# Ledger of designs, part 64: designed miniproteins, single chains, continued (5)

Each design is a single chain, and the fold is of that chain. pLDDT is the mean over its residues in the fold that is shown.

## One batch from the design tools (miniprotein)

Design m18206
Fold by ESMFold2-Fast:
Formats: structure tokens, sequence, C-alpha cells
Structure m18206 (fold): chain A 63 residues (1-63)
């Protein structure tokens, strides 16, 4: 889904240190799905396997 792809992109951007791109994709995931930060974190973790990047993506989604 668009939300799952956005959550994946947010985590990939976070892993690269691009927090601006990570925040934009995290907000896109929220907008397209209505997910909270925890749900974005779970989707990002499932897509990437990167616990730290998923945590950052979820935090940015909850902001």
Amino acid sequence: SAGEEAARKAAEAAAKGDLGAAARYAQQAVHSTGWDGEQVREAALKATGDENAARIAGGLAGA
C-alpha cells in the first residue's frame, strides 16, 4: 500500500541520516493510512528489519 511504502521510505531515509526526508515520508504514511506513530514504526520494521530506523520513523510520524 502507499502507507507501507511511505513507512519503508521513512525508515530508509532515517538510516541514511536524512531526517528531513524521513519526516516527510513518515507524515505521508500517517496521511494515507490514519496510522499513529506505533503503527508506522511496526510497518517500517516489517519492511526494513531495521529497529533503529523504524523507531525514528515512528517518532517522526507521532510528531
Scores: mean pLDDT 86

Design m18207
Fold by ESMFold2-Fast:
Structure m18207 (fold): chain A 61 residues (1-61)
Amino acid sequence: RLEELQERIKKLADLLKNGASQDEIAKELGSTRRTLSRLAARFGSTAAGAVAIILEKVEKE
């Protein structure tokens, strides 16, 4: 659903802007802190890791 994806991206942007923890960001994306942390380390930032999680979910749908 396009609206659901857009809403997740908006919430992610707000969380990142407010300095939310990796736990909070992962929970909002429907993932785990462990997954987000690994992707953040791989792509160089929490924001990049979070985007990777969103893209993976879009690809599976």
Scores: mean pLDDT 74

Design m18208
Fold by ESMFold2-Fast:
Structure m18208 (fold): chain A 117 residues (1-117)
Amino acid sequence: EIKELIKKAIEERDPEARAKLGALLMKLYEERTPEAFKKLEEILDIAAEIQGVDKKKIEELLKKEKSEEEKFETIVILTILIIRGVEQDEIVELIEAVRNKDEKRLDELLDRIAKRL
């Protein structure tokens, strides 16, 4: 069920599936529970597998987060970027920009990605 929703969001680029998945990600983010985090990890793993993203590199990004709030924030951002088909190296740059609070770099990266998608 959730796998089918993720496949539609990625492979078909279905706006309805993307909206539903985005709403689910936000709900799990707001819950801030270990169960919600585990569901976010499951969604991230499925999305990474479909897009051919290296799970080890994604796990390394997530492990660098120092607070539970930052981990939830990063996993949601990672999942959205992977679903949207953002390139792995650009995902790394985006997460680093967010972590460093580099608004200028973040804006430049988002503009570049938006023009390509």
Scores: mean pLDDT 78

Design m18209
Fold by ESMFold2-Fast:
Structure m18209 (fold): chain A 70 residues (1-70)
Amino acid sequence: ASGYIKAARIYLNAGDIDKAEEFARKALELAQTPEEKAEAYRVLGDVYRAKGDEEKAQKFYDEAIKLNPE
């Protein structure tokens, strides 16, 4: 799960938004802890923000906060 989160971040930094989304969704599917799920939701938020979908980005950030409120 954490490996997929790292891959998603690498693709997001490289500007490959489609691969970043693919790996972020894979990380969410394989996440075993609330912390891993929260990280996957944060990356999905960053992906959708990069796509210009602020509404979906905010929903993913809200899910991350619910799972790991810091």
Scores: mean pLDDT 82

Design m18210
Fold by ESMFold2-Fast:
Structure m18210 (fold): chain A 71 residues (1-71)
Amino acid sequence: SALVEKAREAIEAGDTKTAIELMLEAYERGDRETLEEILREAERLGDKGTVGAARALLSGDELLIRVVRAE
C-alpha cells in the first residue's frame, strides 16, 4: 500500500516520527494489515522506535496507544 511504501522511505531516512505518523493513520483507518506490514519493514531495517510503536498499536492496550499518539 502507499502508506507502507511511505513508511519504508521514512524508516530508511531515519525519520521515525514520520513513520509513526503513517502508522497512526493506518491505525485510525482500522488497517491492521498495513500496521503489520510496517512492523515487518521496521524490524527488517532495525528501527526500534517504529517497532515499539507498531507493537503498541497492535496490542490494543489503550495506555500504550495513548503514549504513541502523544509522541
Scores: mean pLDDT 82

Design m18211
Fold by ESMFold2-Fast:
Structure m18211 (fold): chain A 82 residues (1-82)
Amino acid sequence: SYKETYKAILEEIKEALPSLSGFDLGLALFLAGEYLEKLGELEEAAEYYRQAAEAFRADGSPAALKLADIAEERARRLEEEL
């Protein structure tokens, strides 16, 4: 099922997180947030989006800062729905 596939992807992302930093860490955390959102795990999704924003801000590149703003907006929107 799609839920089993999303959970498998999330597990692979979580296993990769300790080896990632900066922009790549931000992307992995953001992707985890998206799959959690698809699974209806909104509180966990918001937490991952917040972590993604922090990783992107730590990277500091113009592209990363734009993605940080997107991640923060997604977290804020989900928190307002909870």
Scores: mean pLDDT 88

Design m18212
Fold by ESMFold2-Fast:
Structure m18212 (fold): chain A 100 residues (1-100)
Amino acid sequence: KEELEEEKKLAEEVLKRIEELRRRVEEGELTLEELREEAERLRREIAASPEVNKELGIRAAAVELVLAELLAKEEEKPELLAAAEKLPPILEEARKLAEE
């Protein structure tokens, strides 16, 4: 039960790291390529070490989650912008059809 409290603290630390990384990316202080390099470094360090430091694990988890989210957004971001620009004309046509 005390272990569950520690796990909750670890989850909160991971979430804080995620928010910090997200902010740095949004501010342009951290690039997608830099996140990829950090993720690869952390993967190699974890694989090479028989004992994983909890702090290293927390950092790796945060970097992997933010990287995955950014990859999903970057792949869809230009298409979403194009769709958003086309959406008002499509909605106006739908409105005209509904008002007939």
Scores: mean pLDDT 64

Design m18213
Fold by ESMFold2-Fast:
Structure m18213 (fold): chain A 86 residues (1-86)
Amino acid sequence: MEEEKRREEEEKEKERREKYYEMARDYAVGYTKLELDGKSKVEGQVQAAEFEKEMQKAKDKGGEVIKLLKERRRRQAAAAASARAA
């Protein structure tokens, strides 16, 4: 059933998110914990503006690290593709 496909994709996405947060832990000390705690509250909580700002900083920092890693991998993949094309 389609529910099985959603569940598997949901698990993989959760695993990726946890790895991203673990990696950002050293760079965004304190913020990562707020982001993880905030995820369960993001759905309907509107009472901590300061909390949201810290969440935003954590995302920016974590995203920056992720972008650098993805860019490095993309360059290596492009180089391999170019070698095959040549």
Scores: mean pLDDT 56

Design m18214
Fold by ESMFold2-Fast:
Structure m18214 (fold): chain A 103 residues (1-103)
Amino acid sequence: SEEEAAEQAAANRAITQLHSTVEELKRRVDEIEKRYQELKSTNPEEAKKYVKEEAKRIRFELDVLRAFALMLRHYYPEHQAEIDRLLAEIDEIEKRVDELEKK
């Protein structure tokens, strides 16, 4: 039916957006790591403050993204395997952020 086709198109768009946001967050963590190394050589205190502030922002975005992924996982069971892979990537980003704050 047209309703079923529209629902699948909406699910595909939402999952594509989830992929794009995960990739954007990965790039942002890479940029934070690079800037931290640059700042650490000249101002270690500013470097630590920078990482703490950026980590807080990323954790908030990861929490929102995880909630969105879990919602999609619940409503679109046919996409669970793909969403589970994205949830694992979200967990890996969180671990990278935690490791950055420990430095």
Scores: mean pLDDT 88

Design m18215
Fold by ESMFold2-Fast:
Structure m18215 (fold): chain A 81 residues (1-81)
Amino acid sequence: GMTPDEQQRFQQQLQLFRQSTTGYQQMQQMSQIVQTVSSVSGLQRVLDFLRHVSLTDPNPGVRQSAQSMIQTVERRIQQLL
């Protein structure tokens, strides 16, 4: 499962994403989340987050970036299983 430290880091990164004022900042935070989460359970939570962003974010560039990152995260999960 996700470690307490990994869960805390993920929660902090989600807060930074939600506090982002530009699409560029949102894309940078999504990239950091994908790069820093290493566990299968963590990557599954990242996948759920990215799916939500891809459907709901008001910025079309952010939605498209999330969709691309979904493919990367799904591939990483498959490689770890």
Scores: mean pLDDT 83

Design m18216
Fold by ESMFold2-Fast:
Formats: sequence, structure tokens, C-alpha cells
Structure m18216 (fold): chain A 73 residues (1-73)
Amino acid sequence: LLDRAVEAAKEAVRRADASPAAKEKVISTLDNMRRAGLSPEQILQVLEAMSKSKDPDLAKAATAALEALRAAL
């Protein structure tokens, strides 16, 4: 279930209006968090922090991931 939610989040990031570098960073962070065995709640907390980034592209990509993950959970 969580794996499907994470895949939905990655697809949302790919469709976001953000730089390729920012998209790759958010996708890599999602992969690293899943590999580390973080809970859904921990993943949401990390994405929430990233959505408040000083980098507008990173914030956009992280926001897309956060919204998609919340909707899929």
C-alpha cells in the first residue's frame, strides 16, 4: 500500500512545474526514505519540511509529492 502511494507521489513530482534537478532530488529522497524503512508519518514530515524550502522549485516538487502521498494514504 505505501509503495503504491510513493509511486503516485513520484508521478506527481514528474508532472510538477519544477526544475529537473529539484524533481530528481525529491524522487531520490522518497527512494532513500523507503529504503531506510521510514513510516508514512515520517515521510510526510520530511516532505512537509521540503515544501517550505527556500528553493521555489524544490518547494513545488515537494508540495506535489506531499499532496499526492496524502491523497493515496
Scores: mean pLDDT 83

Design m18217
Fold by ESMFold2-Fast:
Structure m18217 (fold): chain A 94 residues (1-94)
Amino acid sequence: SELEKALEELRRRVTEILDEFGVPEEVKEEIVKIVVDELRGILSSTDREKQREIRRKASEEIEELLRKAGFSDRQVFEILTRIESVRDEILAKL
C-alpha cells in the first residue's frame, strides 16, 4: 500500500539521520517508533489542534530520549529539525 511504502521510507530516512549523529541502536529504535506513531496519529485525526498536540508530544519524547543519551541541546535541535522535515515530506506524499 502507499501508506506502508511511506512508513518504510520514513523509518529508513529517520534511521539514516540518527546514524549520522551516532545515536545508539536502542535509542534509534525508540525514536523511529515515536515518529511512525506520530505520522499514524496525524493521519487518523482531522482536528488541527489534535494534530498539533500529537506533533508536540512526539517532539518532547524524542528530545528527552536524546538528552538522556547525552546529546547536546544543539545536536537535539539539529536532529529534531531534520526528522520534522522528513516527516513533513512524507506527509505531503499521502
Scores: mean pLDDT 89

Design m18218
Fold by ESMFold2-Fast:
Structure m18218 (fold): chain A 57 residues (1-57)
Amino acid sequence: SALSDEQVEKQSLVNKGVNALLEGKEEEAKELLDKAKGGSWYEAGKRNVEADRAREA
């Protein structure tokens, strides 16, 4: 199935935000994830980071 341009953009922002969190750039990550907010892509990205951190803790 094809994603809409808006969904592709939100997914890209989530990926960039997750990468920024992994690099410790929390301020940049917050801005990127805020732009992606309101959709399942944002919540999925947040859960993936939280799961990885819980596994390492």
Scores: mean pLDDT 68

Design m18219
Fold by ESMFold2-Fast:
Structure m18219 (fold): chain A 89 residues (1-89)
Amino acid sequence: MAKEKLKEAAKHYEEAARYARRGDGETAARHVEEGTKHAVEAFKLLGDELGEWRARTMGDAILANLRRGDYEAAADLANEMALILKEKL
């Protein structure tokens, strides 16, 4: 269960980066919200409070960059989060 949720979260962050680079901030934001939800649920199942905090903090940072129109920074952070999640698989 947790591993599947981490995989799902990583895919959503990768899609968020892809849509952000295309200038589609609205679709990117939806993927960030879904990715963060899956990552938080996964870390709760693992008892990983640091992982849960990191997922929430990174999700908020990506959404803040999307709101400012800084799509490149948002994409870079989303890809970094996807990599972090994949390393925990």
Scores: mean pLDDT 88

Design m18220
Fold by ESMFold2-Fast:
Structure m18220 (fold): chain A 57 residues (1-57)
Amino acid sequence: PLPAPDAPTIDEVLERIKNGELSDEVVERIIASLKDQGFDDLLKRVEEAVEERKKKE
């Protein structure tokens, strides 16, 4: 895939969540933004990444 010059791709965001690079506050903001925009598919993927991070504790 081609890199996004100004904004991270959804794949990059998911990687950051799985690696614990994003704080809980940042993750909450991402979820709120996706919910506001109606991106249910992306919201589900973000929630999945958060669950995977918790399991890897």
Scores: mean pLDDT 73

Design m18221
Fold by ESMFold2-Fast:
Structure m18221 (fold): chain A 94 residues (1-94)
Amino acid sequence: MSDEVFARFRAFVAEVRAALPSMTPSQMVDALDALEALYGEALPLLSPEQAGEADRLILEVRLEIAELLNSPERVEEGRKAYEQGLKGLEEWMS
């Protein structure tokens, strides 16, 4: 079971990493959330060695997303996300 669960997790990480260059910042966040949710579900079924490898894979995806978000194209998208956050705060305060 643990080997099958870990193999599925690694396959999903590979799929996410292949798709990252074509994703929007919102899709990247959703993909990372999905990976972290799958890791949380898998963790009780993984060996300590598999859990450490899964942590490393998640960290690599996080770093890759951070590098992509620092591109000039991503700066404008980040600014729009910030503006939407401010609107949400105004709605919460009303």
Scores: mean pLDDT 73

Design m18222
Fold by ESMFold2-Fast:
Structure m18222 (fold): chain A 68 residues (1-68)
Amino acid sequence: MSKEELLKKAEELRRELEELLATTEPGSLVEIVLRMGLQEGERLVKEGKYEEAVEGLERTIRVARELL
């Protein structure tokens, strides 16, 4: 995957996480997992670690869905 494709994928996954967060009960464990995943993903993108950002965001979405 190109650097541009990874960045686009990270942005798409970030939006999916934000949508899940919007439907999640405030104060739940799922909310904490989603918020932490978003912050970590944003940090990795800022550091130029796009592949790690995509992997981390996908993992966060998977864990959150398993907790729902």
Scores: mean pLDDT 81

Design m18223
Fold by ESMFold2-Fast:
Structure m18223 (fold): chain A 80 residues (1-80)
Amino acid sequence: GYERAQALLDRLEDLVAAGVALSVDEAARMIREIFDATTDIRKRVAFEIRLVGLITEARLTNPELGDVMAEALRRVMRER
């Protein structure tokens, strides 16, 4: 549900803020869990916009992490 998706997104935001080294596979797993917890297409689009914003911010502070997250999001989006 929405609350689970929000908690998972909050965790991902914390990991980005901490500059944690994430693999594409780890980031993709977390993004997939966020989308799977939110099956409503409108809410899923809202989380996608939020994730794009987070990736944009990450690219300004930690470009390597931002690129990992961008590739992870692209991979999850291609699975649909």
Scores: mean pLDDT 80

Design m18224
Fold by ESMFold2-Fast:
Structure m18224 (fold): chain A 70 residues (1-70)
Amino acid sequence: MTSEELKEQINLVKEALKSSSPELRKKAVEYLGKLLKEHPEEEEIVNLLVSALKDEDPEVRVAAVKALKE
């Protein structure tokens, strides 16, 4: 994945995280976890996952914990 492709994918995830659907936000968080494993140096990925820890939906929060732990 190029830096430009990574930036595009992060922007798409940011849009998904603003969704009113908790299922879509959960999928976005799970995808961020995958991106973090491939790009551990990207601070924005960690910041987005930390924000997801404060999500209103408990399943989204659990997904964020798993993504940060793994």
Scores: mean pLDDT 81

Design m18225
Fold by ESMFold2-Fast:
Parts: sequence; C-alpha cells; structure tokens
Structure m18225 (fold): chain A 100 residues (1-100)
Amino acid sequence: MEELKEKILELLKKIEEAANDESLSPEELIEFTKKELAKIADLLEKANEVEALKKLAEVWGEFLQKIDEALQLPPEEQKKKVREIIKETVKKVREIVEEL
C-alpha cells in the first residue's frame, strides 16, 4: 500500500501546484483537477480499495456541486473560489489516502 499512497500523493501535489499557478484559467484548473481525480479513482479501483473509492466518490460529488455554485459568481470571485474549492478537495482526498 505504500506505493499506492505515494502515487496518489504525487497526483495531489500536481493538483496543488496547478491551483497555485496564476496563469491557469478556472476552466483549465477544473478540467485538470477532474483528470487527476479520475487517475486517483482508477488507482483505487485497480487496488480494490472499495471503501476509499466510495469516500472519493462522495468528495467528487461535493466538488462538482461547489464548482457549479462557484461558476455563478463574477469572474474575479470565481477565480479565487475555484482555487479554494480545489484546495479543500485535495485536503479531503489526502485524509482518505492517509487511512489506506
């Protein structure tokens, strides 16, 4: 499980680095985060980590709902709010991974 944890933590680090990249639009950042979360889901599924996969699905659902709400904000507030949501999502996924 140590190798699985390391792989997922590297993917989470990439999401955090993207969230700190001022050159990325909210749309680009959302798409990147979705792609990296999908890779994490694939890793958990292949490892047969059913409980962690269920928790990730719940976090993914919350992420999508919060992003939909953030996209209703003015562009200036949207950029800040999207980054806050992504950072919160990374924190929640990290907590799931720490229990593997």
Scores: mean pLDDT 86

Design m18226
Fold by ESMFold2-Fast:
Structure m18226 (fold): chain A 96 residues (1-96)
Amino acid sequence: MDPEQLDKEIKDALKKMTQSVMDISAKNIPSVTPQLLALYNQEVALKGQYIDNPSSSILQQLGDTYQQISDLLESNGDTKSSQNYREQSDRYYKLS
């Protein structure tokens, strides 16, 4: 496994999601439930923790958070976003 490639992949994922969270906040989307907002906040906090002190347990927690986001988005009818978060969840579990 190439450590530089893994680090780049994690950083790219962090950047992409930070932009997505900012876009959601800026648009004040009525379909964002309090539960979904709480999960997005947890994701941002876990990513911050990973940058400060990388650990496999944080990657597992990110996987769990993405799975919960995926499940909630699917229940809200957003199948495409749900699938994207499920793929990210699997990715973080594999990295942990």
Scores: mean pLDDT 72

Design m18227
Fold by ESMFold2-Fast:
Structure m18227 (fold): chain A 80 residues (1-80)
Amino acid sequence: SAALEEINRLLAEMQQRLAEIYAEAKAQNLSEREMLERLARVAIPTLEEMLAIAERANDSALAAAIRATLEAVRAEVAAA
């Protein structure tokens, strides 16, 4: 479906950007908290966009999975 193709594109772009941020954080010897904050600044908006796409497509199972991931990311950032 067009929705799944768009979500897969966003996921691939997010994974690439997260890899770049991780490499930059390691090169700069950043704290775990600062690295997590930088990763979350990219991951959270992308997951929110993916969730909106899943909800518009009426894919309740996919929406639930993305929402659970988003909540887990937010909880991890809050705990750091």
Scores: mean pLDDT 87

Design m18228
Fold by ESMFold2-Fast:
Structure m18228 (fold): chain A 87 residues (1-87)
Amino acid sequence: SSAEEELERILKEIAHLTAEATNDDPAVVAEVGAMARRIAEAETAEEKKALLDELVAFVLPLLSPEQAARVRALADRAKAILDAMAA
């Protein structure tokens, strides 16, 4: 669905911003990729939201203030999509 496509795009943007912030640190890229995969594979919207919160908590300390603001906005949009999917 277009909602699932937008969620995937949001997760890719968060991964891209984190890769940029860390100069493509392989350990960070691998962990973000693993967390994004767990979000995609989770069965319920509630599990996806909890895993998204874990991803955001992991990446925020690695980001500039401007990148952090963008990730927070992306996470809020992803949560709105997940809430709509659960309805």
Scores: mean pLDDT 87

Design m18229
Fold by ESMFold2-Fast:
Structure m18229 (fold): chain A 70 residues (1-70)
Amino acid sequence: SPELREALEKLAVWWQTAVSAESLTRAQFRAMLEALGHGHLFDELWALLADAAGRVSRAALMEVLATFRE
């Protein structure tokens, strides 16, 4: 989805420039998406990115984003 790709690209840019953490909690991830104007995609992106510990890592974001670059 172009909208998912846009949200992931914006999240990656913001993570690189504004966030030094290598992983985000569920609450931090939701707040980030809401601030970027993509809060409505939270459930879909959480299903793609969240690990077994209930966190989103920069590595998981980069891995999923790579699937949209083709």
Scores: mean pLDDT 78

Design m18230
Fold by ESMFold2-Fast:
Structure m18230 (fold): chain A 83 residues (1-83)
Amino acid sequence: TEEMEKLLEEAKEEAKKIAKEYLGNEEELEKKIEELAKKFFEKAKKLAEKEGEYSEEEFKQAYEVLLGNLRAIAKATEKELLE
């Protein structure tokens, strides 16, 4: 779980960077956030498989939660930068 928390924090910081870099380009921003979610989810899945803790259903749910959180962070960052 400690490694998972670190991985999630890295994903959140990358989402903020993507939002700043693609500010005003919603199509590319969404594409980059989906790419980010897939990359970090694969790392998270590999970590979870080591511990034998997760089922296929839990993996699907975890991916949806991760993607949603990264989208929310990107949206919040984008709104914060719009003055």
Scores: mean pLDDT 76

Design m18231
Fold by ESMFold2-Fast:
Structure m18231 (fold): chain A 112 residues (1-112)
Amino acid sequence: AEEEGAELMRKGTEAFKKGDYEEAVKYYEKALELYGEDNYEVLWNLAQAYEKLGRYEEALRYYERVLEVLTKELGEKHPLVAVALLNLSRVYRKLGREEEAERYEQKAREIV
């Protein structure tokens, strides 16, 4: 399972680098099934792939899960939490939701 998960992540990342974002999503979804729902690296890669596809509602859902997992595992002041908050801010701006975008950006700026 671990070796298979790593291979699926490698294939997903290869597809992502080629711009094959739909294929990247398929590999990352299979990796998530093997690694479990709280693997923040897989969740992050899924969020990025959905964002590249312009599927911003799915991207938000996965970035929110990344934020939840990273905050729980690393603490609310960790630099990776700030990056997750900035990703949420960016996607909220893409959706025209400026108030939410500003709220997440401000939270990220409090982490240093």
Scores: mean pLDDT 88

Design m18232
Fold by ESMFold2-Fast:
Structure m18232 (fold): chain A 96 residues (1-96)
Amino acid sequence: MVDVETTVKEVIPDTQAIVVEIDGKDVIVYVPGAHENFKPGDKVHVEGELVERNGEYYIVNGKVTLKGKTFEVVSRKEAIDYSVDQGVRLLEEAVK
């Protein structure tokens, strides 16, 4: 289990993801509202399970805390669905 304080390196609005550095690795964390709440340089507390899939690192079953506000970590699919619903990402094949 991960329980660390780190800094946001990147925000990816299209997938509702933040990228943080944990133990020298770039780790992807899916958080609905990432594009509205987080920016590079933000100090966050990350809790959850660190998993590796196809050379990429992810947090699952976790949460991210920014300035006393806690966000739940979701699946990639849920994060992408949220980004489409918020108009941040367009489904080019589904909405024409």
Scores: mean pLDDT 77

Design m18233
Fold by ESMFold2-Fast:
Structure m18233 (fold): chain A 91 residues (1-91)
Amino acid sequence: SAEEEAMRRGAEAAERGATLASEGLEEGDASKYAGGAILAIGGGLTAALAGRKAGRVEEGGRLAAEGAARGAGEEGRRIGVEAARAAAAGV
């Protein structure tokens, strides 16, 4: 479904964003960190909201957290979890 595709794309964006944010943080590049964090949060929210619309809120949140974790380990997982919580609270 479109929602399942959005969950997958959101998780992929969370992974890429978390990778960029982690690299920016290690390099001291505020612009790279901010851009990565925005992409990770946006990807996580996309996955969580698509999961919510499909009646699969926990799956959407899990995919977002796992995607972010693949990109940046523990820091990525934290970003993904926070994005999923924000999406769940926003409705």
Scores: mean pLDDT 71

Design m18234
Fold by ESMFold2-Fast:
Parts: structure tokens; sequence; C-alpha cells
Structure m18234 (fold): chain A 97 residues (1-97)
């Protein structure tokens, strides 16, 4: 019922694994949306790539803020930006169902 428990498609899983491969992250098979977001957050914290708002406060990694995270990451780490976009793609697909 929660989006976090929904699976990524096989195509999205393959793309996500490629994006995360350079960080040495092992994803379960199959991977859920929640597991994908958790992995994204863990890598971003480890690399110091957490976006901050205009007040200098960290932007929380939530479904609502995921586009802001993707936009922040596109210029700093294209692979993490792609991972965020894959999660956004699946979330939008689920919202339409």
Amino acid sequence: ELPAEQLLTPEQQARLREAFAKYGVTLPEPVTLGEAIDALGEIAVRKGLVPKNEKGEPVPLTYENLKEWADYLKDKDPALAEAARIVIEQLERLRQQ
C-alpha cells in the first residue's frame, strides 16, 4: 500500500544498479522504491551531497522533495541525479494508478 513497498520495473532496476555501481552499493533483487530512496540518501550523506535550502538547512529526502534533490545533484553527481530521476519516474507512475 505504501509507495516504499512498490517494486521498480526491471528496466528501472537495471538503470538504478548502473547508477549506483560506482558507489559499491549492493541493491536487493527485486529492489523497492523505499530501498532505492534509502540507498540514494545513504550515498548522498556519505559524499556530502545533501541539498540545502536558502537558509542553509538540509532539505529532507522525501517524495515531495525528490525533484529538488535531482536538480541539485545533476551538476554535482550525474549518476545520483539519474538515480533520483528513476525514483521520481516510478512515483509519478504510481500516482497515476
Scores: mean pLDDT 79

Design m18235
Fold by ESMFold2-Fast:
Structure m18235 (fold): chain A 69 residues (1-69)
Amino acid sequence: MMPKSLEEIRERLKRLQERGISKENALILLLRAALTNKDKETLEMILEYARNVEKFSDEEIEKMLEKAK
């Protein structure tokens, strides 16, 4: 099930990182899931989390989106 809040995104990233997945790859997996489900609201929320919480640059976010496709 897709995350419904910024808190759920943080928790899901923590869970993936506990399994040995890097933060960057965990974000790519979440972006891929949102794109596959055509969930625009969750996609925008993940992008805002990456930019505003994790402080990724626009270039880094573009590269993550490219890998998520």
Scores: mean pLDDT 81

Design m18236
Fold by ESMFold2-Fast:
Structure m18236 (fold): chain A 72 residues (1-72)
Amino acid sequence: SLEEAKEEVKRRLDPDVAEKVVAVIDENSHLPAAEAIKLAREKVGAELVAQGDTKKAAEAVSILNEIRAEVE
């Protein structure tokens, strides 16, 4: 579920990244959990890359892909 996805995000990601991901999920609460996570992955991942933190972006993308697989 969408709530389970948000709980896993808060548990597995750094607080600053989790906050951004949860915000994107909440903005897209009308979508299935997997689709909301995909949008969060794309938006937050791109933001982290733009900030020059490619390692943090790769780690966040990997964790979000795992969460997406678990909530489907």
Scores: mean pLDDT 83

Design m18237
Fold by ESMFold2-Fast:
Structure m18237 (fold): chain A 97 residues (1-97)
Amino acid sequence: AEEDRRLVKVNEKVRELLKRAGIESDTVTRAELGDAVLRVLQEEGVRDPEDPSKINVKGTLLGEILGKDYIDSRDLKEVDEAVRKQVEELPEERAPL
């Protein structure tokens, strides 16, 4: 999607998350940001033993970014929306008309 190719500028906390995913830029596409979030979630998140659909992110960088202790693995829209509050979407560089 065109939205997946849009560049976003990240704050310091999201930049640290990107570094953990192997990305050292403070400007990434939305697709790269989404992939980085999922990667860090898989590496640092712990599934709740009583509910495997819940991922514990308490005390992690991702938990700090989201302001949540648990993420529902069945609804990643809340993760997406919380991360969007931490980034600034850059306008497409339009060639001057």
Scores: mean pLDDT 71

Design m18238
Fold by ESMFold2-Fast:
Structure m18238 (fold): chain A 91 residues (1-91)
Amino acid sequence: SPAEEMLRLAEEDLRELEKEYKEIKDKLSEEDKEFLEKRLKEARRLIEEARRLLEDPSASEKEKMRAAIEAEAAVTMARLLLYELKKELEK
């Protein structure tokens, strides 16, 4: 389904993002680490919620698609934050 494809992309994007975070984690301030970790935790939560909704036979395709989009949006927000933090380290 389109929702399953969207969620799989979000799950893969989060895995890549967590790998990049691990590479720079020791270079970040404690405040930046806490803020990024909160964003990563929220992205994981939304992915898990979307996965549960996709497994629910009573949920509509529209509800499943919305949940997958919300999960991908959270991953994208975390990625943008990581990108800005990486730019600061390269200066």
Scores: mean pLDDT 87

Design m18239
Fold by ESMFold2-Fast:
Structure m18239 (fold): chain A 56 residues (1-56)
Amino acid sequence: GKEQLEKELEELEKGLEKAREAAERFRDDPSTFATATAHEKEVEERLKEVKKKLGL
């Protein structure tokens, strides 16, 4: 239901912040940085899908 989507939205927003922090921490390691930024992009894409389902 909507409550589960709202919880998923909250989790994804927190996950995005953590992913961005990880990418920033590993900016000097190109391999780890690439992995971190790929993960950040995946979280952003899923966040967009959840927002679309919520009518946002």
Scores: mean pLDDT 79

Design m18240
Fold by ESMFold2-Fast:
Structure m18240 (fold): chain A 74 residues (1-74)
Amino acid sequence: MSAEEILEKIKKASLEELSELMLQLLGRLDRVHGSAAAEAAMVALEKALAGKSDEEKKQIMIERAEEILREIEA
């Protein structure tokens, strides 16, 4: 699945679907930049999501997905 296809699905997805798509994106980051980069992105995401509403979590996930895609492309 292309990065653009993943991002499009993320924007349209439920919170549960966003979690699945985010894992796919982190898997791509691991393949391109290695496990340390993917783990750091996951930890940062978990911290950003702590104590947030479902609407805030969705917005944060979309923003983080765009950041990770930018790192993959770099």
Scores: mean pLDDT 76

